# Ledger of designs, part 105: designed miniproteins, single chains, continued (5)

Each design is a single chain, and the fold is of that chain. pLDDT is the mean over its residues in the fold that is shown.

## One batch from the design tools (miniprotein)

Design m19895
Fold by ESMFold2-Fast:
Structure m19895 (fold): chain A 99 residues (1-99)
Amino acid sequence: AMAERERRIAELREKLREFYQVLDELDTAVKNKDLEKIRQALERLAELFGDPETVERILEAVERYLKGDEAAKREFYDLVSELAHRFVRRLLEEGLPPE
């Protein structure tokens, strides 16, 4: 039988893999200016993070950027970076012991 700690580490690795996959899909959708694919990636991101308010703000920034608001591009990347940083930190705190 798998030890509880080993199971939690395996679950952590799987969630981290899913997270990076969604970020890659989001980056591709933004480059292609595919708003529907951006929305789908952000919905999946909300499921992983449990933070729909931040995801909604990211979507609003992306929509403004795609309409020509260059300031919204910086807001979009800042929000994604903050969300990614919080997610990785939370996973490390919950899944791995401090060294």
Scores: mean pLDDT 73

Design m19896
Fold by ESMFold2-Fast:
Structure m19896 (fold): chain A 93 residues (1-93)
Amino acid sequence: SSVREELERLVRELAALIGGMLDTDNGEELKKLGQQIVAITMKIQKLILEKEVSDEFREIVDALIAESPAPVATMLRRMREALLGSVELLKKG
């Protein structure tokens, strides 16, 4: 679906931003990357909530974790847990 394609694009962009953050010691670049990570994480959360695609998100992020270097994979696992937990809480009201 177009929703799955958009979700995959956002998750891949998130992984690239995490990799960039781990590879830089420049404080201004770290701040910029951190702001972009927050923005894309909010877009992913909104898409999961509005389209009820939690299972698709888990499938996409797990596939990407398997393809990622260990430091990026570790951050993706943490973000997966945080995003799915937030979505569950928000669905409950």
Scores: mean pLDDT 87

Design m19897
Fold by ESMFold2-Fast:
Structure m19897 (fold): chain A 56 residues (1-56)
Amino acid sequence: TEEKKEKILKEVEEKVIERIEYIDKNAHTKEEIEKARKKDEEIGPKVEEEVHEKLK
């Protein structure tokens, strides 16, 4: 469901902020996370796992 995706994105957003500090060392990685996060919103929970991997 779309509402569930938004909630997950919100949680990821909070985690991304914390992880960004470590990932910030790699500027390109930050861009990939942003792309994956946006994709998660449009294609659904399938990309949610992708975002999780990028967030790593």
Scores: mean pLDDT 59

Design m19898
Fold by ESMFold2-Fast:
Structure m19898 (fold): chain A 79 residues (1-79)
Amino acid sequence: SEAKVNKILSYAGRAIQAAMEGNLDEAEKYRKKAAELAGEKKEEVEKLLDQAIKATQAGDTVGVSRYLGQIKEIAEKAA
């Protein structure tokens, strides 16, 4: 469902925003929420979003964009 993909990406975006603010507990909360919606792809989404959070903390905007793109592709396949 398009709505499910959008919800996963919404949670992923909130995790990245929390990481930008230095709020890693909030980032972890939203990382888990995004992954739960991915079903069979939970572990893949968790890993990619962990990498996106680390890239965010390093100021690697290209890396963040790449990982979010991969999460979108996985979310679309899982929905």
Scores: mean pLDDT 86

Design m19899
Fold by ESMFold2-Fast:
Structure m19899 (fold): chain A 99 residues (1-99)
Amino acid sequence: LIDEGEAALIRGDYEKAIELYKEALEKNPNDAQAWTVLGAAYLGAGKPEEAIKYAEKALELDPNDAIAWLVLASAYKAAGKTEEAKKYLQKAMDIMMGE
């Protein structure tokens, strides 16, 4: 379901998405999904190092979130760390395929 932050992310307004998800996480820091979408927003904003940080936080809360592993893989690829990106992409695929 589309909330204000998700709507901002979809339209490519990554700075607004970052602001809204940070506000959501101040109220509920254990929301693994919010950490995942914050990571995706930073990745969209061209900040892969921050995207890695927030995707890792999401995975500390929910290690079975395949989307968080995809964000982590994409962020490592954007940071030029192709071998780590392959590793995390495989992890996301294994979870999504039930392996």
Scores: mean pLDDT 82

Design m19900
Fold by ESMFold2-Fast:
Structure m19900 (fold): chain A 65 residues (1-65)
Amino acid sequence: MKSARELLEEALKLLKEGKIEEAIELAEKGLKELGFSDEVIESIIKMIKENREKGIEALERILSL
């Protein structure tokens, strides 16, 4: 089983590669593992879909915590 951190790091890599659907799947799993609510996860996924750069920044900030 991948850790939440490993899932988010892989999601970040996939976003930078333009593999948005794969990145969203891993980001959702990682955020759930970290204990984020479904509402917060949905907001982050929406951010990734609407603005990939802001999505990358959001995941990088979460990984820095």
Scores: mean pLDDT 82

Design m19901
Fold by ESMFold2-Fast:
Structure m19901 (fold): chain A 75 residues (1-75)
Amino acid sequence: MDKKLRAVGAAARALIEAGVPREQVEKFAIDMAKKLDETEPTAENIRKIVREAGRKHGFSDEAIDRAVEAAVAAL
């Protein structure tokens, strides 16, 4: 299974569980996937991408932190 797809899926699931609406999570997932295509899927790069995309979409720091932990754990 692709590490990038696992990280995106895990981050999206964590955001839904944190109460972020599905439509906003779908837009986030597209942005995260595009940024991951431009870089190596390392834990550091995933943390950076999830934080930047989450802030861009106006998610809470708590939701972003959960998404970061879930995405990195999925590697």
Scores: mean pLDDT 84

Design m19902
Fold by ESMFold2-Fast:
Structure m19902 (fold): chain A 70 residues (1-70)
Amino acid sequence: SPELEELIREAKELIEKLKELGENASPVLLARATALISAVYVQAKIEKNEEALKKAEELRKELEEIFRKI
């Protein structure tokens, strides 16, 4: 769906930005990334889109790595 594609794109862009910022990533941006990844997961579940569920899990793991650096 267009909504799911947009959420995935936004989440990927934000994760890339957070990786660039490293330990200087703001709590607001981290919270936004968490919310976007959660939205991808929920929408993917509703649509039963297994590929998108895998993308959400990959993004969640990348966010976990970012949290470990702070």
Scores: mean pLDDT 84

Design m19903
Fold by ESMFold2-Fast:
Structure m19903 (fold): chain A 102 residues (1-102)
Amino acid sequence: MLSVEQEVENTLGEILLHVRAIKQLGLDKETAIEEAKISAERVTKRRFERAKKNYSPEEVLKMAELLIQALNQEKPTLDEIEKAAADAAIEVAKKVAEEMKA
């Protein structure tokens, strides 16, 4: 089984891989932002649903908190489309963190 830190790194990498692919589609900026948000939300939700099956609630909470930290650290280097994806992923991770604290 992967470490919590490695799962976070893989999730961040998958979010950025998908948003960079969307940027190559030649869509207008508004459509690219919306597609990036939808993609990041979907990826992040799927990753946490899988994590809930394989890790303890404490480990899933740590994954959510570390992902929020990693995305916030990356944000200053990101463009508007990538920032929209990061913000969507952060909102999913916040909801997971709240669920795990209950």
Scores: mean pLDDT 88

Design m19905
Fold by ESMFold2-Fast:
Structure m19905 (fold): chain A 67 residues (1-67)
Amino acid sequence: MTLEEYLYERLVEHGLVPEDADREKVRASIRRVAEELGLDPEAEIESLPQERVNEALASFGLPPAPA
């Protein structure tokens, strides 16, 4: 699972993405935030340090990833 996919799923899970939202625009926002943090949105989530994943989650106001 890529960082982009993971962040999208977490946003949906927390009710931050409307059902009729433009998925492409949401993905563009995720990619921009990842880029600002120096993260590759296409990187596999398991290859990233949890601290970096938590930084991305925090930028959207989301809680830390479970262990």
Scores: mean pLDDT 78

Design m19906
Fold by ESMFold2-Fast:
Structure m19906 (fold): chain A 65 residues (1-65)
Amino acid sequence: MEEYERLLKEAEELKKVSTPEQQATIDRAVKLLEDAINNPEVTEKGKEKALEMAKSVLDAIKKSL
């Protein structure tokens, strides 16, 4: 999904300017998103919610910078 790839690139860029604690938070959010997207048992709605949650985490970190 294009949105997924965009979020991964945004996370990589954000990690470059983040603290180690923020980087760990980003890594956890990305891992949860990857697990949801790659799990065939997760519904389309579940994947959409995972994307929204990852986006919210990245937005919170951006506002902290």
Scores: mean pLDDT 80

Design m19907
Fold by ESMFold2-Fast:
Structure m19907 (fold): chain A 73 residues (1-73)
Amino acid sequence: MSPEEVVERALAEFEAWLAANPDASRDEMLGEMGRVLEAARRELLAAGVPEEEVARAVAELAARLEDLIAARV
């Protein structure tokens, strides 16, 4: 599985979570973001993706998730 595929799937899952939880607090959104980021990181490491590539993919995902939260808050 490519890092890009993991990022896009995680982003779609977080967008779906936000849609299902319209009254979510900022703390709840940040908590879910943390869970999504850690899950993506663990999946990429388990798949044997190099540490530097995992770091880049997780940073990209984090920025995109933060943009989604900023749009809601």
Scores: mean pLDDT 84

Design m19908
Fold by ESMFold2-Fast:
Structure m19908 (fold): chain A 81 residues (1-81)
Amino acid sequence: LTEEQKKEIIELLDRAGVLATIEAPEHGPEIASLIKKAIEALENGDYETAIKYLEQAIDMARKAGATRAASLLTEALNLLK
């Protein structure tokens, strides 16, 4: 990953976290926690761990009905793979 790609992914993840709290307030904090862990892993160069947390966040967002958040998380995951 380039610095620019990493910045783009983090921007998508930040936006997804905000949308998750709006779309699924009951599960928003848990989804945001998973996103934060993914960002921390990404910043540390641990892309395998970042992918795992993103997949967990996507699954939870989908189950909670946070459709826009899930879409942005999926876009971020595709940029990371």
Scores: mean pLDDT 86

Design m19909
Fold by ESMFold2-Fast:
Structure m19909 (fold): chain A 90 residues (1-90)
Amino acid sequence: SHMAKLEAERARLAAEGAERLRQTGIENDLKVMDEKGYSEEEKEIFLLKVEYAERVRALRAANPSMEQLRAEVDKLIEELKKKIEEIRKK
């Protein structure tokens, strides 16, 4: 129907715009970090945190039970901590 088509098109454009804004935001944040003299390690940690924030967002979007969400988020937090430790070990 006409309404369903408009709704789907609007959702697609919104998703595309949001993705472009996220990418531009990441690039701008990295540039600001460079200007402020952040180390390469801190920039790697920033990108890693962005990656894990996206993974948490994907988990929420899948609408899991609160128990499943809590377990998966805890797992991601522990993975992130280990990866940050590995970067700082360099």
Scores: mean pLDDT 80

Design m19910
Fold by ESMFold2-Fast:
Structure m19910 (fold): chain A 69 residues (1-69)
Amino acid sequence: GTEKAIEVHVDELVKAGLLKQTARLVARTAREKGDEKSYELAEQAIKHADAGDVETAKKYLKEALLLMH
């Protein structure tokens, strides 16, 4: 299902070193759409990635992507 597809996609983003870049893009897109909740989740993903907490950053990015689709 969609949740599983998003989980696999986020895992591949981490492997490619694109987690933070993707979270920034998601935050920008959510803001442009007026989706404040997805924006907040993407900002949390960026914050945790900057702190080196990749696992928590993955969870927030997955939640933002799931909410936006």
Scores: mean pLDDT 84

Design m19911
Fold by ESMFold2-Fast:
Structure m19911 (fold): chain A 64 residues (1-64)
Amino acid sequence: SEETIQKIAELLIKKYNLTDEQKELVLSAKSYEELIDLTSLLLHLSREEARELVEEAKKEVEEG
């Protein structure tokens, strides 16, 4: 859901100390795949590495 994506984005912002510009981009994500692509771009990770980070954040959001 859109709310879940936003919560994941907020968790990533906190965990990785993203800049204000990076926060704006991550919070603009409308899909899970878009969030993964933005995470890959902003943290200079492979798409697979970014997917793992986003999936881990999703688990924390869904369990908390």
Scores: mean pLDDT 82

Design m19912
Fold by ESMFold2-Fast:
Structure m19912 (fold): chain A 61 residues (1-61)
Amino acid sequence: DELERIIENLKKGLELAKETKSLTIALVALRDAEELLAQHPDNEELREVLEELKKLVEELR
C-alpha cells in the first residue's frame, strides 16, 4: 500500500527530527503530514503523526 509506505517515511522524518533536534526537518515533515491528511482526513495514524510533529515544532521553537 503506497499510503502505508508514505506514512512510514513520514514517521522516519519525525524520528530524525527528534534525534537531530532540527526545526527545519520537523517543519518539512509537518507540511508533508498536513498535505497528506488533507487528502486522507479519516486516517487516524496520520492525525497522530501530525499531532506529534506539532508538539515537536512547538518544543524546538
Scores: mean pLDDT 81

Design m19913
Fold by ESMFold2-Fast:
Structure m19913 (fold): chain A 70 residues (1-70)
Amino acid sequence: SDEEKEKIFNEFKEKAEPLVEEAYEKNDFEALKKLKKIWDEFLEKYNDESKSIEELKEFKEKAIKEMEEI
């Protein structure tokens, strides 16, 4: 459902935004570049109408994990 899709995006933002903000405050442009790439890759999948809610949940978890490892 659209509500489940919005929930996935909100959960992604809640985890991703603090990491992006921290990198920006530290002037860590290499980390910021890597974080933005993962963000953009998730948004591409999120905007792909062919993706199921289950696939979007998997992409969210993978993206957050990759961001946290930076």
Scores: mean pLDDT 84

Design m19914
Fold by ESMFold2-Fast:
Structure m19914 (fold): chain A 71 residues (1-71)
Amino acid sequence: MIEKLREKLEELRKRVEELEEPSEELLRLLEEAERELEWLEKNESTLSATQYTGQVLRIIGLLLDIELLLK
């Protein structure tokens, strides 16, 4: 799961980088998604199943918000 989240984030980052003038909101959401994913990657082995699932869902929500703004 984490690997798929990383792949999706990098895909979305490349799409944002190709925009002539990306919005401040898009840049903020990318930074927030990166921070949340990096935290999950660092703490994966110490999290309970519930904590892990909660963080995954939070990151998925951020990635969906970024994708929506790219439309």
Scores: mean pLDDT 83

Design m19915
Fold by ESMFold2-Fast:
Structure m19915 (fold): chain A 83 residues (1-83)
Amino acid sequence: SPLEKEAIRLATEILFLLIAVYGDIYVAERSKDPELKEEQLRAAEELIEYAEERVEELGKLDPELAEELRKRIEEARKRLEEA
């Protein structure tokens, strides 16, 4: 159905955003430049916020899948706070 295709598209977008978040954190933790580290962590935070907006839209289409991805987003946010 069109709604199922939209749910899959949103879920895929959220998963790619989470890959980018972990990439930004990885680069930040390896950076010796404090300004670059701060910029990478801010970029990761913005990507998490975008993922949170997408998961709210997903929740209207597939509440169970949205809850699973919300937990992944929360795990990423905790990882960012530890960086």
Scores: mean pLDDT 90

Design m19916
Fold by ESMFold2-Fast:
Structure m19916 (fold): chain A 82 residues (1-82)
Amino acid sequence: SDAEIAEEARKRLEELYERAEEAIKSGNVEELRRVAEELERHAREAEELAEKLNQREASTLGLLAEGARALAERLRKEAEEL
């Protein structure tokens, strides 16, 4: 179902958020860059799924994708400062 697809996307992003927090705390430049790339990839996948889902689930995925892109940018900046 559309709700199940949206839930799976959310769980993926939650896992990446946890990895991002650990990478920031450890100052691991390679992990910061890897997580940023994965966040952008999952953001693109969520945007593509949103085109096929109902408006409610599409709106949720759009917000999740926006958040993931913002976090990816933050991780890249953190990596540049290390």
Scores: mean pLDDT 81

Design m19917
Fold by ESMFold2-Fast:
Structure m19917 (fold): chain A 74 residues (1-74)
Amino acid sequence: SHMEIREKAEQLEKKLLEAGVPEDVARLLANAMRTALTAGVKKEDVIKAVSELARLYTGEEMAKQAEKAAKEVL
């Protein structure tokens, strides 16, 4: 449901903030995951998209943390 997707996005944002990702980037990544899941994108492709966005904004180390967080939430 949309409510479950929202809860997953909020959980991802929380995990990213705990990992030291800046608030604006964490929110961007959580919203990207929410949008992709709402559009019916496959879990594996959502994880890849979140990781690649994290790489663009925060670099390789944070991309790995974002991938791990997305896998734990999904």
Scores: mean pLDDT 86

Design m19918
Fold by ESMFold2-Fast:
Structure m19918 (fold): chain A 97 residues (1-97)
Amino acid sequence: PSDEEITAGMAEIAAGVANTLAKKGLYREAAELYETMAAKLPADSLERARLLERAGEHYAKAGDYEAAKRAYLRAAEAAEASDPELAERLRAKAEEL
């Protein structure tokens, strides 16, 4: 298997684990897992942006608004080249925290 196939398989397992953590109220742990997954993707990928947006949402649910703001801003940066409208919405989410 290629590194891409290994990364995709790990992402599926990690997403399942993150959902389980969130259902148990472990929002910070779920957010940290989404950030770890995002770090393995290209800096300008929409998939990275979506994982960082999920991290921001879970940090906010955990009450960690500083971490949530950072995650949303990093998500906006990742989305900027491919989806400027998504990047603008993500910056707005950071400002609302």
Scores: mean pLDDT 82

Design m19919
Fold by ESMFold2-Fast:
Structure m19919 (fold): chain A 71 residues (1-71)
Amino acid sequence: MSLEEELARIAAKYGPKIQEAIDAGNLKEYYRAMAELAEEVARVYEKHGDTEKAQRAQELADRYRELAEKL
């Protein structure tokens, strides 16, 4: 599967969850969903050899987890 196809699958999987959290005003679930999305994006980039983008996505995932834990 191509990088674009894998990223599109992740967007389709997490898009509705993120929107539901926004609509509900649930900031903690929003941050959790964003962290999960970023972690899966990091794995896809690592699999395709883009270590720098994988590292940035993992750092973003860690940031969103920290934000969720503070709430």
Scores: mean pLDDT 86

Design m19920
Fold by ESMFold2-Fast:
Structure m19920 (fold): chain A 63 residues (1-63)
Amino acid sequence: MAAKLAEEAGDFKAAQAIKNGDKKTAIKHLEESIKELEELLPVAGEQAEESKKLLEKALEEIK
C-alpha cells in the first residue's frame, strides 16, 4: 500500500495526499522527498538509501 510506504519513509504529506486520492500532489511530494534523500546519502548512508527505496516503491504503485 503506497500510503504506508510513504509513512514508513517519513513522508507524511505524500501519505496524506495518497489517502485523499490526490495523485498529482502525492507524486510531487514523493519526488521532492526522494531528491532530499539523495542529497543526504553522503551523510546518512544506509538509512537514507532504505527510505529512498520505500518512496520509489510508493511512487511506482501510484503511477
Scores: mean pLDDT 80

Design m19921
Fold by ESMFold2-Fast:
Structure m19921 (fold): chain A 76 residues (1-76)
Amino acid sequence: MEKELEAEINLAMLRMMRAVMEIEARNTGDERAAKLAEELRKKIEEMEEAIKKGDYEKAFKLYEEAVKKFREFLEE
């Protein structure tokens, strides 16, 4: 239960990060923001699949990878 709740919270945070990147891409035309939004969409789909299978370790790894990419984008 606890790991499932944490994975669902992390999934919600990824959806927020994707929305931020989609807004950035629309407002600025930044192709890097658009590419990151698409990568985040794919990571969200993979996380949803992992959660459905009860693979919370994979879900957490996908979240960490996505957060790293999002932070790298914000530094540039």
Scores: mean pLDDT 84

Design m19922
Fold by ESMFold2-Fast:
Structure m19922 (fold): chain A 60 residues (1-60)
Amino acid sequence: MLTATLEFDSEELAQKVAEELKKTFPEVKVEVEGNKITITSDLPVTTFTGAVLYAIGLGL
């Protein structure tokens, strides 16, 4: 199991990133808590890393 937690500047930005992440990587589990997003997956590390980097890019 792979898990990463990302913190964004606002709750609205976190929600927007979570929605885009769910569209692009539907196989990962995405949880939102305020301005934080937790990504959890048993996927290959390359797929998990891609999801995390995509989320970081959207939050910039």
Scores: mean pLDDT 79

Design m19923
Fold by ESMFold2-Fast:
Structure m19923 (fold): chain A 57 residues (1-57)
Amino acid sequence: MMTDEELTERVKEAYKIGLEEGKEAAILLLRIGLQEAQRAGRPVAAKYAEELLKELE
């Protein structure tokens, strides 16, 4: 399973891809990343995804 650091990097990559495809895609990818981080018990990655979602919403 991914470490907190590895999952955070994956969230960053997904966010960049989402921004290129549009705001709605970025929000969707961040929500998926947040749910995965919460399920895996990765608090740093979860908080990072939540903060980015607040900036976009």
Scores: mean pLDDT 74

Design m19924
Fold by ESMFold2-Fast:
Structure m19924 (fold): chain A 62 residues (1-62)
Amino acid sequence: PSELEIREAMARLLIGVGRLLASKGKYDEAIEMYERAIKVGEEVPEAKEEAEKALEEAKKKK
């Protein structure tokens, strides 16, 4: 797989873990996962945008 495919998979995994943490009310941990997903996905616009939206939602719930 290309580096870009690996970054996309990693970013989506981090977003998934963040969403799971947020569903349990662990917003601080979810925010950390989303921030990492943004960093990993910086060359994957769709994944980065999804992580940024999830980060904003988690911050509002805090």
Scores: mean pLDDT 81

Design m19925
Fold by ESMFold2-Fast:
Structure m19925 (fold): chain A 78 residues (1-78)
Amino acid sequence: SKDEELLKEVEELAREARELARELAAARAAGDEERVRELEARLAELEERIRKLISELSPEAAKKAVEIVQRAVAEAAA
């Protein structure tokens, strides 16, 4: 279904967001201000893409997508 395809895209983007968030934390720790700026911009773009995908999902699938994103955020903070 379209929901299944969009949920897979959300999972892929959430995985990328988790990786970018970890790279951002490392760049901040290193004091690499240019890298921090680049990663913040990429993360913001990725968050907007995830938001758009979620808006196209059924309410039930949107709930699952939010849970996927929340899990990725929690994992990046670990």
Scores: mean pLDDT 85

Design m19926
Fold by ESMFold2-Fast:
Structure m19926 (fold): chain A 60 residues (1-60)
Amino acid sequence: DSQRQQGLNLVAAGDKAAENGKLKLAAELYRQAAEKFRAAGDEESAKEAEKKAEELLKEA
């Protein structure tokens, strides 16, 4: 898959982890998604994924 597609898959996995209360895992997946989005040149999606990770860690 492309870097952008990998980022989207990681966001989906992070969302499922967060729904199941696995906040630290979800944050890790969102951070990995942000790296994939930045590698794809998608800075907007990268920042959104980083924000999701930071917000979850405030709940942990």
Scores: mean pLDDT 83

Design m19927
Fold by ESMFold2-Fast:
Structure m19927 (fold): chain A 78 residues (1-78)
Amino acid sequence: SAEREALEEALRQAERDAKQAVELYKQGKLSAEELEQAAELLRGHARLLREAGYPELAERVEELARELREAVERLKAE
């Protein structure tokens, strides 16, 4: 469906954006708070995807949120 195709494309973009956000955080160009906020937004989107019947896409978004949270935990100390 057009909706699924759009969601899959949005997810691919979110995956690229997440990798860039982690890299910017490592460079000191994003704060831990900004990365944590991004993770919380992704978790919200994952819940909506599960409710809409896209559990596979929800799982991938949850993995992105986990990666952002893990980056903060590992790199929080300068």
Scores: mean pLDDT 82

Design m19928
Fold by ESMFold2-Fast:
Structure m19928 (fold): chain A 57 residues (1-57)
Amino acid sequence: SKLEEAIKLLENVKSPEDVEKLARIMESLTPEEQRKVYSYLLDLPRKRAKKILEEKK
């Protein structure tokens, strides 16, 4: 789904082109789906911190 594509792209942004793709996907999403993507984006710093901590064994 478009929502799943947006979330996967958010996790794996590698280039400015990926940001443009994300923006285009976001424009095609419903307001409810857009809110889910924004909620995920706000949680991303916590998930990144957790990943760094888990890599420190």
Scores: mean pLDDT 70

Design m19929
Fold by ESMFold2-Fast:
Structure m19929 (fold): chain A 56 residues (1-56)
Amino acid sequence: IDKEAIAKAIKETTGLDEVSARVAAAEVERAIKELGLEKALATLPKEIQEAVRKAL
């Protein structure tokens, strides 16, 4: 799981600043680590789901 790629994708899709995008990416990485990819994506907003799928 590439946390930097996820942060960049979130920034590009949601318009968040660099710090907020990095925080969101860290939360996504934690959710994937605990729940697995499919379940983690199901708990996230649609825009964040698209960002993570683009980063993979």
Scores: mean pLDDT 76

Design m19930
Fold by ESMFold2-Fast:
Structure m19930 (fold): chain A 55 residues (1-55)
Amino acid sequence: SLEEAMKQKEREEQEESNRKALRDVIARADELEAQGQTALGRSMKEAAKEAEELA
């Protein structure tokens, strides 16, 4: 599972991976908005912001 993969990483690498994952989520959300799926893209960006605030 995704959680198992994250737990196997080192804490230092996990922070870098989180930053990359957030960029990937934002990039995907932007592509979805460009394709006309604005609601899904917006929801993904909001979820990413909430995750960053809690971290």
Scores: mean pLDDT 73

Design m19931
Fold by ESMFold2-Fast:
Structure m19931 (fold): chain A 111 residues (1-111)
Amino acid sequence: MEAEKLEAEVENSPLRLGRLSDETREIANKAVKEVIGDDYRVAALYLEPGATGPRLTLLIVDKEGKEVGRAVVTLDPELNLVSIEAEGKDGVTSEDLKKAAEKFVELLRER
């Protein structure tokens, strides 16, 4: 049900996509702060249609607003994690970003 709703929003509704982006960004910020630290946040979140499910790109910045990493999360229609691609710099590792992205997917499925 939640996966079908997410797919419908990706394909059919700019208004519902806007609402999803706001809620999804809060969840992503919670994951980043819990896994990487309070001095980091999601500066931008992009929801893109994938061939078989949603694709989410997270841009992470430090306290000064400098970009320290990017994570791309690919999900299936049931919001199961298909893949994560992450690249970190300036003290943030790709492993830290991948863990934050995994936590984000977990929180997204649990609310």
Scores: mean pLDDT 71

